# Designs tried in a protein design run: designed miniproteins, single chains, continued (4). Part 59

Each design is a single chain, and the fold is of that chain. pLDDT is the mean over its residues in the fold that is shown.

## One batch from the design tools (miniprotein)

Design m14165
Fold by ESMFold2-Fast:
Structure m14165 (fold): chain A 83 residues (1-83)
Amino acid sequence: SPEGERALQLTKEYERRYVLEHADEDIARHEKNLADYQAKAKAASPEEQVELNRLASLHQRRLDIVRRMKAEGEAEEAKRLAA
């Protein structure tokens, strides 16, 4: 339906805007958590290191995703402003 297509477009535009508005904060948060878990892992027992390294890896993956989304959003915004 036209209403459904419009809703999907508005959702995508809202998500893109949200990423651009919050990317730097999200990056800083994930960088802090990554560093914190890496520091804890260095001081931890071998058993605790497994879980701490898993958590660090999750934050690294989230960081990579947010950085990619920011770069894609900035590229799309640059194309919009050039048009």
Scores: mean pLDDT 84

Design m14166
Fold by ESMFold2-Fast:
Structure m14166 (fold): chain A 62 residues (1-62)
Amino acid sequence: SNAEIEAVRQAAAFVLSRKDEIKNEEDRQKVIEEAAQILVDGGIPEEKARTIARAIVNGLAS
């Protein structure tokens, strides 16, 4: 089972669902932290999860 890949898919879906709610940098950081938590819950280490979450938000919500 590729649990980490599924966590990334869940985080990406979450970011897309929140895209229109990002009005400022504070909102962006909240979405990044929530996406990072999805990745951590999916088994990705916290430091890597934050890096991936930031990349997802930059790619999907900019």
Scores: mean pLDDT 84

Design m14167
Fold by ESMFold2-Fast:
Structure m14167 (fold): chain A 95 residues (1-95)
Amino acid sequence: VTNVVDNMLSQMRNFRQTASPQLSQLGDQFMQQVRQLQDQYMNGQISPQDFMRQMSNRRVQMFMDGFDNGVDESQLFQFSNIVNDAIDQISDIIS
């Protein structure tokens, strides 16, 4: 799980380098939130299922905030796909 999250965060860092300033800011906030959730998971405070649910919820919030701030929808979908791919990989590991 942790390796999947670390790979996702690396893909996000690479993607946001070419993203708009607004998306880069939102991406930074999302990555910080994911790191906090990862710490909670590693400390046994939340389950893998809760971790995935929280990541999904924060992805939706980021998408909504991005849309409200005029971020290009195609960039938002690309970022969301990186997160969804990671969630799918975690789901496969814990199934």
Scores: mean pLDDT 78

Design m14168
Fold by ESMFold2-Fast:
Structure m14168 (fold): chain A 109 residues (1-109)
Amino acid sequence: MKLTPEEVEEIVEAFRKRLEKEYQPLKDSLKNPEAQKALDEFYEAKVEYIRAQLELEAGNPDARERLVEAYRKMAEAYQKLAEASDNPDIQAEFQRKAEAYRELAERLE
């Protein structure tokens, strides 16, 4: 798919607005400040991931490096969410997701 830079920005902005509307109630429901911070970092990383992926589809030469960075940030965000959880099953699940994104970053290098 070949997107223009303007189309990429429009898609990213629409996605950001959607996340702000959808995650605000979830963030407000969290009682743990560390979990709220981890959730914020996760959504910021997800926005960057989508931007990098769309830029790669648009044929930007530096997009692959940005996508690798976005995968690393997603892995770090999942790791922090795991550390903020007091449920062993949820912690294990987020740890697996963190490892999966780390592997994706390594495969793109």
Scores: mean pLDDT 77

Design m14169
Fold by ESMFold2-Fast:
Structure m14169 (fold): chain A 70 residues (1-70)
Amino acid sequence: MLEEELERLRREYGLSEEQLELLRRAAELLRELPSAEEARRLGAEVRASVRPDSLEALLEAARLLLELAA
């Protein structure tokens, strides 16, 4: 489930509650989006909202969001 994956990312990469909530909202929107292009655009926006210090965690989160959209 999405919550299990978000909790895993929190444990492994130390994501904040705000970052987790942003990812949860993005994942919900991705499930409702009709196109992969819109999903990619949303993923890029989420990535842009996080600081470079969290880049590896953010890339893993973006990959998870894209997998949820597929």
Scores: mean pLDDT 62

Design m14170
Fold by ESMFold2-Fast:
Structure m14170 (fold): chain A 57 residues (1-57)
Amino acid sequence: EVEAAAERVSAEAGLPLEAARRALESLMTVQGLDPEEAERRLLLAIRRAREAVEEHR
């Protein structure tokens, strides 16, 4: 469920729940992803972004 996925993304990524939900909905509507796949992709992107920032700065 999108709501459950948004709660998990919010908790793990430190995003506001509203922001996490919007990001998931955008991935689902634009790329046609299931909530579980959208959650996995979003968390992976956030993790990679954090690593890139840490390495760069």
Scores: mean pLDDT 75

Design m14171
Fold by ESMFold2-Fast:
Parts: C-alpha cells; structure tokens; sequence
Structure m14171 (fold): chain A 55 residues (1-55)
C-alpha cells in the first residue's frame, strides 16, 4: 500500500544518509517491489506524499 511504500522510501533515504550501501540496496529493492503492486492512482498518491516530505 501507499503508506508502506512511503515508509520504505524513508528507510531508503536514511540508509543513503548513513552511507549504508547494503541497506540502500535492500530498501530500494523492497520499495520497487511494493511500487510494482500499486495501482496508477496509488502511485500518484505516493509521488505526491514523497514530494511533500522533501519540499
């Protein structure tokens, strides 16, 4: 779901900030898997939520 994707995205960013390559690879793979299961509407919502967090 969208919330799970946002949580995985946050973990991916945290791993990147910590220079944790293994964590980055793991969370990136998990995020891609979750995103692949989202509907087009959920993907749009995910993108909006991520943009709101980074802005």
Amino acid sequence: NVDEAVELWKKQQEARDKNDQKGLDEYSAKLAEVLDKLSPEELLEFGKKVREIVS
Scores: mean pLDDT 81

Design m14172
Fold by ESMFold2-Fast:
Structure m14172 (fold): chain A 82 residues (1-82)
Amino acid sequence: SREAEGVREYLLGMGVSEEVADEVGEKVRNNTLTEEEAREYGLLAAKATAKRLGLKPTEEGLKEGAEGFAEKLLKAQEEAGK
């Protein structure tokens, strides 16, 4: 679906590995991404973003970023299922 491919491209653009981006895209397409998995992938995306920007992230900043990315991934999965 376009939503699954959009998630893959989005994660790659943030510096997430191709392997992880492909895995998340597949889960979004198959409606198998859990809230716990979305939080874990969101944390990887937050860390990748901080590395790309040359920032040393705070624990609080990583948590907030991870939650924001998790919400975006879950929303993409919901839209892919429509």
Scores: mean pLDDT 83

Design m14173
Fold by ESMFold2-Fast:
Structure m14173 (fold): chain A 56 residues (1-56)
Amino acid sequence: MAEEYVKKAEEAYKAGDYKTAVEYVRKGASLGSERADRLGMRLIAEGKATGEDVAL
């Protein structure tokens, strides 16, 4: 489950669909995925999302 969310988040991020990437990051992070947390931090650092968006 968590790995599928991370994969979908990464695919959305590469496609420039940051809203969808954030949604899947939140789902992956809620399941304890460290990879989702890292992608969420990257989205925040790049100004594509806020901490509230990714629930970090």
Scores: mean pLDDT 75

Design m14174
Fold by ESMFold2-Fast:
Structure m14174 (fold): chain A 60 residues (1-60)
Amino acid sequence: SSVFKEVIELLNLIAKESDAMVKAIQEAKKNGESEEELKKRLEEIVKKSKEEIKKLKEKL
C-alpha cells in the first residue's frame, strides 16, 4: 500500500508533541517547577498540536 504524504505529516506531528511533552516534564523535574506551571505548559503543547492536526484535516 502507498503511504500518503499526509500520513507522514500526521506521524511527525504526533512525534513532535510527544517529544515536547517529555522535554517539558524533564525540565520541570530539573528546575523544581510547580505542578500548576507544568500543567499549563502541557495544555499549551496539546492546544498547538490540535491546531496543526485541524489544518492537516482541511487538506484531506
Scores: mean pLDDT 81

Design m14175
Fold by ESMFold2-Fast:
Structure m14175 (fold): chain A 68 residues (1-68)
Amino acid sequence: DEAIEKAKEGMEAFKAGDYETAAKLLEEAVRLMPSPHPDLLRLLAEAYEKLGDLEKAKEYREKAEQLE
């Protein structure tokens, strides 16, 4: 599954401190999933926060909260 593979690669990039690659891959994974898990949305928000994109970080955190 392409979405799961992108999520996995994005998580590994995040662990490595490559937040730009993490945000890109996690965002692609979320777009491919009809119902992304809140934890994945929170990780994507955290990646954007690490990049200083506080607006996108807030948007993805709010999406995660909506699904909980």
Scores: mean pLDDT 84

Design m14176
Fold by ESMFold2-Fast:
Structure m14176 (fold): chain A 65 residues (1-65)
Amino acid sequence: SMKEIEEEIEKLKKRIEELKKKIEELRKKLEETEDEEERRKIEFEIEILEGLILIIEGIINLLKK
């Protein structure tokens, strides 16, 4: 039903918000980090989380159709 789809979309939107908060925390950590190896690890984690957001946004778009 449309109601169940809207509830799932709202859950996915909340997951995106949590991922965005985690990215924000990682970006702050990256600003404070001078070690090249640690910076690379943080940048890689940010890239993965940004990729996950794109996947979730794609799922939301699929559910709306």
Scores: mean pLDDT 88

Design m14177
Fold by ESMFold2-Fast:
Structure m14177 (fold): chain A 68 residues (1-68)
Amino acid sequence: GAYATDEEHIDAIVALLGRQLEAGRLSAAQARAARDQLVTAMEAEGVPQELIDYFRARMDALLAAAEA
């Protein structure tokens, strides 16, 4: 379904950001700013709340792991 495809897209974005964080090419602060900007853009475009929540949860888990 659409949700599964959108979740796969979100997972790919989060995985890319994770690799950039691990490589030191992106700071945790920059990743947080990207998360906040993408959430704001998704809300403005009327993206379903479940997808926004999924993205936010995945990003928050990534950032917590990167700061540990």
Scores: mean pLDDT 79

Design m14178
Fold by ESMFold2-Fast:
Structure m14178 (fold): chain A 69 residues (1-69)
Amino acid sequence: SAAEAERKKRAKELSKENSLEMFRDYIANPYYRETLQRILKFYGIKVEPSDTDEEILARFEEKLTALLG
């Protein structure tokens, strides 16, 4: 049904938003450095020494969009 399709779409959008919020917290706090490295390896995200936090976040969002989209 149309209502079921809309519910699934909303759940997917909320899942992406929650994942991005959590990832942003892991970037901002050095205490989560080990967790951040595990997430980056899990999603296959390559990080270079010159990369900014915003560039790393953008790559993570791209990977989430590919997985959820």
Scores: mean pLDDT 78

Design m14179
Fold by ESMFold2-Fast:
Structure m14179 (fold): chain A 67 residues (1-67)
Amino acid sequence: MNGAEAAAEAAARAAAEGDGERASLYSTGVQNMGGDPAAAERAGRAAAEGDAERASKYAHQSGLTAL
């Protein structure tokens, strides 16, 4: 049930694709849900690269799972 986690993944996918405007919109969504947008962006970049372990670590740091 983590909408913030999904938004974090979307933000970082957009950042990895070089779309700063889309990344900013999704990062704002993560922040509105109480997450850290910078860590969320890093988590989604790892997810976009297929690195589930690294993505999980950064997602925890974004506050999506209450570190």
Scores: mean pLDDT 62

Design m14180
Fold by ESMFold2-Fast:
Structure m14180 (fold): chain A 69 residues (1-69)
Amino acid sequence: KKKEAEELLQKGNEYLKKGDYDSAIEYYQKAIELDPNNAQAWRNLGVAYSKLGRLDEATEYFQKAAELE
Protein backbone atom coordinates (compact mmCIF):
# COMPACT_ATOMS: atom_id res chain seq x y z
CA LYS A 1 0.00 0.00 0.00
CA LYS A 2 1.19 3.56 -0.77
CA LYS A 3 0.96 4.61 2.90
CA GLU A 4 3.17 1.67 3.95
CA ALA A 5 5.74 2.57 1.26
CA GLU A 6 5.72 6.21 2.43
CA GLU A 7 6.31 5.13 6.07
CA LEU A 8 9.26 2.96 4.97
CA LEU A 9 10.67 5.86 2.91
CA GLN A 10 10.40 8.10 6.00
CA LYS A 11 12.24 5.50 8.14
CA GLY A 12 14.98 5.31 5.49
CA ASN A 13 15.29 9.12 5.60
CA GLU A 14 15.66 9.02 9.41
CA TYR A 15 18.55 6.54 9.15
CA LEU A 16 20.17 8.52 6.32
CA LYS A 17 20.17 11.64 8.55
CA LYS A 18 21.78 9.63 11.38
CA GLY A 19 24.53 8.37 9.02
CA ASP A 20 23.31 4.76 9.29
CA TYR A 21 23.51 4.12 5.55
CA ASP A 22 23.06 0.33 5.77
CA SER A 23 19.72 0.71 7.60
CA ALA A 24 18.69 3.53 5.23
CA ILE A 25 19.34 1.24 2.23
CA GLU A 26 17.30 -1.59 3.82
CA TYR A 27 14.25 0.65 4.35
CA TYR A 28 14.53 2.28 0.90
CA GLN A 29 14.66 -1.18 -0.73
CA LYS A 30 11.51 -2.20 1.20
CA ALA A 31 9.78 1.03 0.09
CA ILE A 32 10.70 0.30 -3.54
CA GLU A 33 9.32 -3.27 -3.22
CA LEU A 34 5.91 -1.76 -2.30
CA ASP A 35 6.10 1.23 -4.69
CA PRO A 36 8.72 0.71 -7.44
CA ASN A 37 7.68 3.98 -9.17
CA ASN A 38 8.66 6.21 -6.22
CA ALA A 39 11.46 8.31 -7.75
CA GLN A 40 12.38 9.80 -4.34
CA ALA A 41 13.10 6.33 -2.87
CA TRP A 42 15.41 5.49 -5.82
CA ARG A 43 17.16 8.88 -5.54
CA ASN A 44 17.72 8.52 -1.78
CA LEU A 45 18.98 4.95 -2.30
CA GLY A 46 21.54 6.50 -4.70
CA VAL A 47 22.50 9.08 -2.03
CA ALA A 48 23.05 6.31 0.56
CA TYR A 49 25.26 4.30 -1.82
CA SER A 50 27.17 7.49 -2.72
CA LYS A 51 27.84 8.10 1.01
CA LEU A 52 29.29 4.57 1.22
CA GLY A 53 31.60 5.36 -1.76
CA ARG A 54 29.76 2.84 -3.97
CA LEU A 55 29.53 5.19 -6.91
CA ASP A 56 28.60 2.66 -9.63
CA GLU A 57 25.50 1.54 -7.70
CA ALA A 58 24.70 5.18 -6.81
CA THR A 59 24.80 6.13 -10.51
CA GLU A 60 22.43 3.25 -11.45
CA TYR A 61 19.89 4.29 -8.78
CA PHE A 62 20.07 7.99 -9.78
CA GLN A 63 19.44 6.97 -13.41
CA LYS A 64 16.42 4.88 -12.31
CA ALA A 65 15.03 7.87 -10.37
CA ALA A 66 15.47 10.13 -13.43
CA GLU A 67 13.64 7.59 -15.67
CA LEU A 68 10.65 7.64 -13.28
CA GLU A 69 10.64 11.47 -13.02
Scores: mean pLDDT 84

Design m14181
Fold by ESMFold2-Fast:
Structure m14181 (fold): chain A 119 residues (1-119)
Amino acid sequence: MEEAQKLLREGNFEEALELFEKENKKNPSAEIYNNLGRAYQGQGNFEKAIEYYKKALELDPNFAEAYNNLGVVYYNQGNFEKAIEYYLKALELDPNNGSALGNLLFLLSKNPETAVLLA
């Protein structure tokens, strides 16, 4: 798993996918589905990314990182309402999730009109 995570961080999404799919076949988990989503997202395959993040949440409904990652995908699609919804859900589950907080603050700073969605 460390090698697949390293490939993901280095942007080698194709090799990361192969290793995560091999591990998923042996021992499926919310973390592996989340990592499959991240690899597809890195390739620009947002449809597959959303599919795998949702599969992660089916196994672990409290997986704050998967909610944050859904928010990032929706932000990249220009769906700021969905992005805010998922960032807030990540923060509800893990108030110390620095990624979700940073992503939410960045979205609001670049799109101040969306602050009304928090009222």
Scores: mean pLDDT 86

Design m14183
Fold by ESMFold2-Fast:
Structure m14183 (fold): chain A 71 residues (1-71)
Amino acid sequence: AEKLIDEAGKYLVENEFEKALELLKKALEVPGISDAQKQKIAMLLHGIKTGALMQGKPDIAKEADELLARI
């Protein structure tokens, strides 16, 4: 999960929100993911949501909200 979270963070800073979401979705599907890893994922999802809304991409922001509900 850590590698997926790290790669998602890199895509977020590049404003590649869809790729970041795909990696975070995969990270949440990893069995035995820790609470610390879930907190990191939540932080990145909040970043994606904010960035997507600022760029006029509400569909991406909605997907981030749906993943946040799983945490």
Scores: mean pLDDT 82

Design m14184
Fold by ESMFold2-Fast:
Structure m14184 (fold): chain A 66 residues (1-66)
Amino acid sequence: SVDEANEYTRDGAIAFKEGKYEEAKEYYEKALELNPENKAAQKNLAEVYEKLGEYEKAEEYRKKAE
């Protein structure tokens, strides 16, 4: 549901702010599983991939968010 996707997006943002990038990745991936067209979650996941050194995936999700 949209509410569940929004909760995952919020949990991902909290994990990201705490430097828990792997945890943030899992939350944003779950959010996109429920709502694949969420550009904010796509953009946030791209930032997570940058922090994890996964530059190819970061570029992929950044392009999806545009």
Scores: mean pLDDT 85

Design m14185
Fold by ESMFold2-Fast:
Structure m14185 (fold): chain A 72 residues (1-72)
Amino acid sequence: SEAWELIAQGAEAYKAGDYETAAEYFEKAARAALPHSRGLAALALRNAGDAYEKAGDLERAKELYEQADKLE
């Protein structure tokens, strides 16, 4: 699955401390997941929010958490 491959790439960037790159991969994963699974898209958006929070972008993190909540 493209979405799971993007989640894996995001997780790898997150482990490396590259939180902004991790967030970008997780956002791409959410877009790839959305036509097939709202739940997987929501999970990816929350992971992106966590990554932006680690990067210090609290406003963007909040927006992504709100987007994830709307998918459930």
Scores: mean pLDDT 88

Design m14186
Fold by ESMFold2-Fast:
Structure m14186 (fold): chain A 68 residues (1-68)
Amino acid sequence: DELKKRLEEVKRRLKELAEKGVLSPAQEAHIQAVLKAAETALKQGDEELAQELIDQAEEMLEKAEKES
């Protein structure tokens, strides 16, 4: 259940950065949408797509934090 664990970690980090005001509303909404898509992919058994979407969300969080 590695992908689900990573999803939970990314969601936690998203909440922390949003709470600190590091993310714009648009950035937060976009990352939330990507994470929602990752959850759907996992539910459908598409682990490859879920992995790619989780990686994308992580990259988006890193970029947002660096650009703040």
Scores: mean pLDDT 82

Design m14187
Fold by ESMFold2-Fast:
Structure m14187 (fold): chain A 61 residues (1-61)
Amino acid sequence: SMQKIMDQAKEIVKQKYPSVSDEEIEKAVEEARRAGATTAEDLASEALGRITVERIREIEE
């Protein structure tokens, strides 16, 4: 199911960035799904990219 795939993606992201909150991870994965990602790996990659952009924005501002 898509929900199970999203849960797997959340676990992958959490393992890569344990300092990121569960809420931020969930939001990033949901945005990745809306962008068209359909596999756990694609969702995780897209979510990681979104989290990285958000952190860069915070550092520069």
Scores: mean pLDDT 77

Design m14188
Fold by ESMFold2-Fast:
Structure m14188 (fold): chain A 64 residues (1-64)
Amino acid sequence: SVEELIKEAEKNLELAKKSTDPVIRLVAAHEALRLAKQALEKDGSNPKARKIMEEAEKLIEELR
């Protein structure tokens, strides 16, 4: 469900923000992005999914 995808995306986004390991941070940020995009495929207007996508994309850019 969209709700489950968002919940899992939020967990991965939190992991990306809290981890001190750059590899874990990058992997978690990419997983958050993937899950948020899947949620948006099911509900393109979902504001929570869009926010997670934007935050994950920003983190990925910063970690490069």
Scores: mean pLDDT 84

Design m14189
Fold by ESMFold2-Fast:
Structure m14189 (fold): chain A 66 residues (1-66)
Amino acid sequence: MPMPVFSAEDAPLVRAIAVEVLKDPEATRSEVVRAAAERTGASQARAERLLRTLVEAGVLPEPPES
């Protein structure tokens, strides 16, 4: 299966996303994206793209939409 490739600059954001998804499986996609972006100083758009990639690769479970 394809695995996502991330730069070293993305590592803190990837970690923040993984923590938020695994800590609270009921957290919505928007909540995960916002929390990870705020924690790392990244944009929500960047956090959304990384979350999508991790879910599509089967690394993380898909958060609920709402």
Scores: mean pLDDT 75

Design m14190
Fold by ESMFold2-Fast:
Structure m14190 (fold): chain A 69 residues (1-69)
Amino acid sequence: SVAELLARMRELLARIRRETDVAEALALLHEMQDLADRIIAADPSLRAEVGALLREADAAVRALVARAA
């Protein structure tokens, strides 16, 4: 269900926020992007909510990359 896909996106965001490995964080971000496409295809009204989750994940990955540099 769409609710299960949204719950999975939130779980992946929480994992990214705890992640210390850049390659793993990027893999999780790519999984979130795939889930986002599936959610929007099923329910376009969720585009803003899904976009907000992706922006938070992207910011977390960028912060991790900056710390690793």
Scores: mean pLDDT 88

Design m14191
Fold by ESMFold2-Fast:
Structure m14191 (fold): chain A 65 residues (1-65)
Amino acid sequence: SLEREINIALARMYVSIGKLAASKGDYKTAAELYRKALEILEEAEAPEELIKEVREKAKEAEEKA
């Protein structure tokens, strides 16, 4: 439970840094960070809505990279 919560928080940090990279036009770095977050969220069995949101962000960043 606690470990799952910590991993979800870690993934959210990666998403935040990815958003910052994307805001600077660095879509390659954003895509890598979103993919890292996605892996962590899937391993942690995070809520499906959160996984889908991050997966979509990763795909959009990849298409712009």
Scores: mean pLDDT 87

Design m14192
Fold by ESMFold2-Fast:
Structure m14192 (fold): chain A 85 residues (1-85)
Amino acid sequence: GEELIKKAREALREGKFDEAVSYAEQAIKELGEDNAEAQAVLARAYFGRGEYDKALEWAKKALEIDPNNFDANLVYMLAEAEKLV
């Protein structure tokens, strides 16, 4: 679970967004849908892929669990901005 989140963050840093989605989805499977960190990382991966609607969906789910999650707040703001332009 946590190791998969670390791998997803590494993939994000390297611009490997498809791998980041895969690792984040595996983390959610292992940790369950109540894990804000895994959901926030998945949101960042979808944002990197230009899938702003999916990014926003997962960011909102993460914020329902942890309203102070930095990654989820960042993705929520950026994905909403992209949908306005």
Scores: mean pLDDT 83

Design m14193
Fold by ESMFold2-Fast:
Structure m14193 (fold): chain A 90 residues (1-90)
Amino acid sequence: MVDLTSLSDEEAIKVAEEEIERARELAQQDLSLEELEKEIERLERLIKQLEERLAATKDPEVKEKLKKLLLEAEIELGVLQLKRGVLLVT
């Protein structure tokens, strides 16, 4: 995963959009437990970096974009966590 802390706000937003889209596509696939855990960890790391950028950002337009990306990432994380939960009880 790319380290977002060294990127500009525009670059970080683009990378985050690409990572969220990837997670959304993977959420539609039949993943193994190991693959689900790896993707969950990847999204949790992205969410943490987006939260840190949101706290540091003073630009209101960038804040709005980061808030939207955080919501989208949290939704996809919830989907993957639900899928993992189903596999753990079956």
Scores: mean pLDDT 81

Design m14194
Fold by ESMFold2-Fast:
Structure m14194 (fold): chain A 60 residues (1-60)
Amino acid sequence: SHMEERIAELERRYDEAAKRFVEASQKEKENPKDRETLWEAAEAALELMNAYIDLKIARR
């Protein structure tokens, strides 16, 4: 169904966002004062939060 397809897409987005967040967090540990690295970590965290919220709403 359309809803099942939408949930599957949101689950993929969440998984991708989680992987990006882990990678960005590791880079931040290596370069904790680098602005570009910190900016990427912040953007990755924001995307993970958005993906989480969208998935939670869709599963409600």
Scores: mean pLDDT 87

Design m14195
Fold by ESMFold2-Fast:
Structure m14195 (fold): chain A 70 residues (1-70)
Amino acid sequence: SSSLRKELLRKIGEILRLIGEIEDLRRRLEEAKARGDEEEAERLEEEIRRLEEERKKLLEEMRELSKELE
C-alpha cells in the first residue's frame, strides 16, 4: 500500500539524518582526541552511542516494514 511506502520513505529520511549526525560527531570526537580533550571525547562517545542505538531501532523497524511490502 502507498501508506506503507510513505512510512518506509520517512524512516529512510530519519536514518539518513542520523547517519549524518553520527558522522559529524565522529569527526568531532577524532578532533577532541587529537587535542587530548578526554572530557569532550567521553561526552561525544556517549552521544554517538545513543544515536547508534536510535539508528539500530529505525533499521529494525524498516526491516519489519519491508517484510509487509513483500
Scores: mean pLDDT 84

Design m14196
Fold by ESMFold2-Fast:
Structure m14196 (fold): chain A 62 residues (1-62)
Amino acid sequence: SREDVLEGTRAYLEKDYEKAAEKFGVSPEELKAAEFSKDEVLALTARETGLSVEEVRRLIEG
């Protein structure tokens, strides 16, 4: 769901890879290996949720 993707993104930025992996439906090892930058993970979240990058940033950081 959109809420799961947003929660996973917050967890990823906090380096809580276990929680992020659970929310994204992937393994923690897979997620750690991806080595996404903050900008990359925000862009992926925008694509998955149908929101703009600016809307995602506001919801995660605001």
Scores: mean pLDDT 81

Design m14197
Fold by ESMFold2-Fast:
Structure m14197 (fold): chain A 55 residues (1-55)
Amino acid sequence: MKASPEEIERLKEELRAAIAAGDHVAATKASQRLLDAGVSPEEVARLAQEIVAEL
């Protein structure tokens, strides 16, 4: 029932695209899907911070 590493990477890319576009609704959905995929809230927050730092 855990998501594959490939699915998690795809969801990370969706989160990145949403943040880059300033789409708060899409960013929220991508974050929720990452949590559903078994990624911890701490890891999702870290990913969002890394994406913002890269932009």
Scores: mean pLDDT 79

Design m14198
Fold by ESMFold2-Fast:
Structure m14198 (fold): chain A 87 residues (1-87)
Amino acid sequence: SLKERLLKRAYEHVKKAIEALKQGNVDEALEHLERAGVYLSLVKDIPEAKKALEYVRKAIEALQNGDVETALKYAEKALEYVEKALS
């Protein structure tokens, strides 16, 4: 379905953001989190996708404040909720 394709794209972008954050690549992580947020916003009628979007937004806010450790924590939470939305 279209929703499943959008969730899979969100999954890949959140996963890449987490990998970028672990390597200290903040700009790359922000780009991937912003892309994930766009895909999740299109499927926010799914409760788990809405929760993932909330955590993606918190991760972006943490990065804008220079808090990479908090951003990583929120991005990992976002990934958990995208996985739940796909199950």
Scores: mean pLDDT 91

Design m14199
Fold by ESMFold2-Fast:
Structure m14199 (fold): chain A 63 residues (1-63)
Amino acid sequence: SLVDELIEAVKNGDALRVLELAEELARRGVRDDELLDLLLENKLFAVAQMLFPDDPRIDEALA
């Protein structure tokens, strides 16, 4: 799935691939809230900050 590819790209440090997959998920109708929730559930906080800077839900998840 695109989600599994996104997680793998994050593990590999491939920032360009992460952005490409995030755009593809948005194109397929995945909402920003759904993508953010998925990133937070998988503890991908650095990527969440990169894609959604200053979103208070990231700070709440870290508290």
Scores: mean pLDDT 76

Design m14200
Fold by ESMFold2-Fast:
Structure m14200 (fold): chain A 65 residues (1-65)
Amino acid sequence: KKKEEIEKVIKELKERAAEFQRKLAAGEELDPEEVEELVKKAEENKEAIEEAVKKEAEEVREKLE
């Protein structure tokens, strides 16, 4: 059960990060609060989240500045 919950979180974070990266590439403005929430959620689930997902979220945050 815990594994299933973690897999859902990872999938959701990956989808959100990909969405943000796509919007950024299209020149669309990102909501700073949404980006910060994504990064915060990745940090809170650090032990269970793949490094790739965390990197993607942090990249989006860095580009937002």
Scores: mean pLDDT 68

Design m14201
Fold by ESMFold2-Fast:
Structure m14201 (fold): chain A 72 residues (1-72)
Amino acid sequence: EEDVLKALQAYNLGDYEKAIEYFEKALKTEKDPERKAKLYNMLADAYQKLGDTSKAEEYRKKAEKLIEEVKK
């Protein structure tokens, strides 16, 4: 949670590299699939802001896969 808050603060300030760092740290300790999917989408958004469309697409696919697993 603390890492998510720091990531969102960095994102809102336009520091997308720092936002990615904190989102990745949050993801490392997150076990809930629904929250992991949200973190993957936040990582995708941050990578999209940096122009890294390849990593943005990778993380969106990871989020979609987790959401499909939860919807079963």
Scores: mean pLDDT 83

Design m14202
Fold by ESMFold2-Fast:
Structure m14202 (fold): chain A 85 residues (1-85)
Amino acid sequence: MEKKKEIEKRIEELAREGEELWEELEKAKTKEELEELLKRAKELKKELEKLKKETDDEELKEKIERMLGLLEELIKKIEEKLKKL
């Protein structure tokens, strides 16, 4: 029970970080800003993949998988913006 609550809290923290990255992507105007966002997005992806391996709870795995999908979309958009510069 305690471990599940800890993982849920961490998922919420990472979800908030992902939302902040999307907001920063809208404001990013330079190659350097986009490269920093890409680095942060990739680090967030690694943390989510790690959490997915740490849990046997199917509901939590589904939440993490959805977040990974949204994060992969974010990474793709950052890479597309970098290619256009």
Scores: mean pLDDT 83

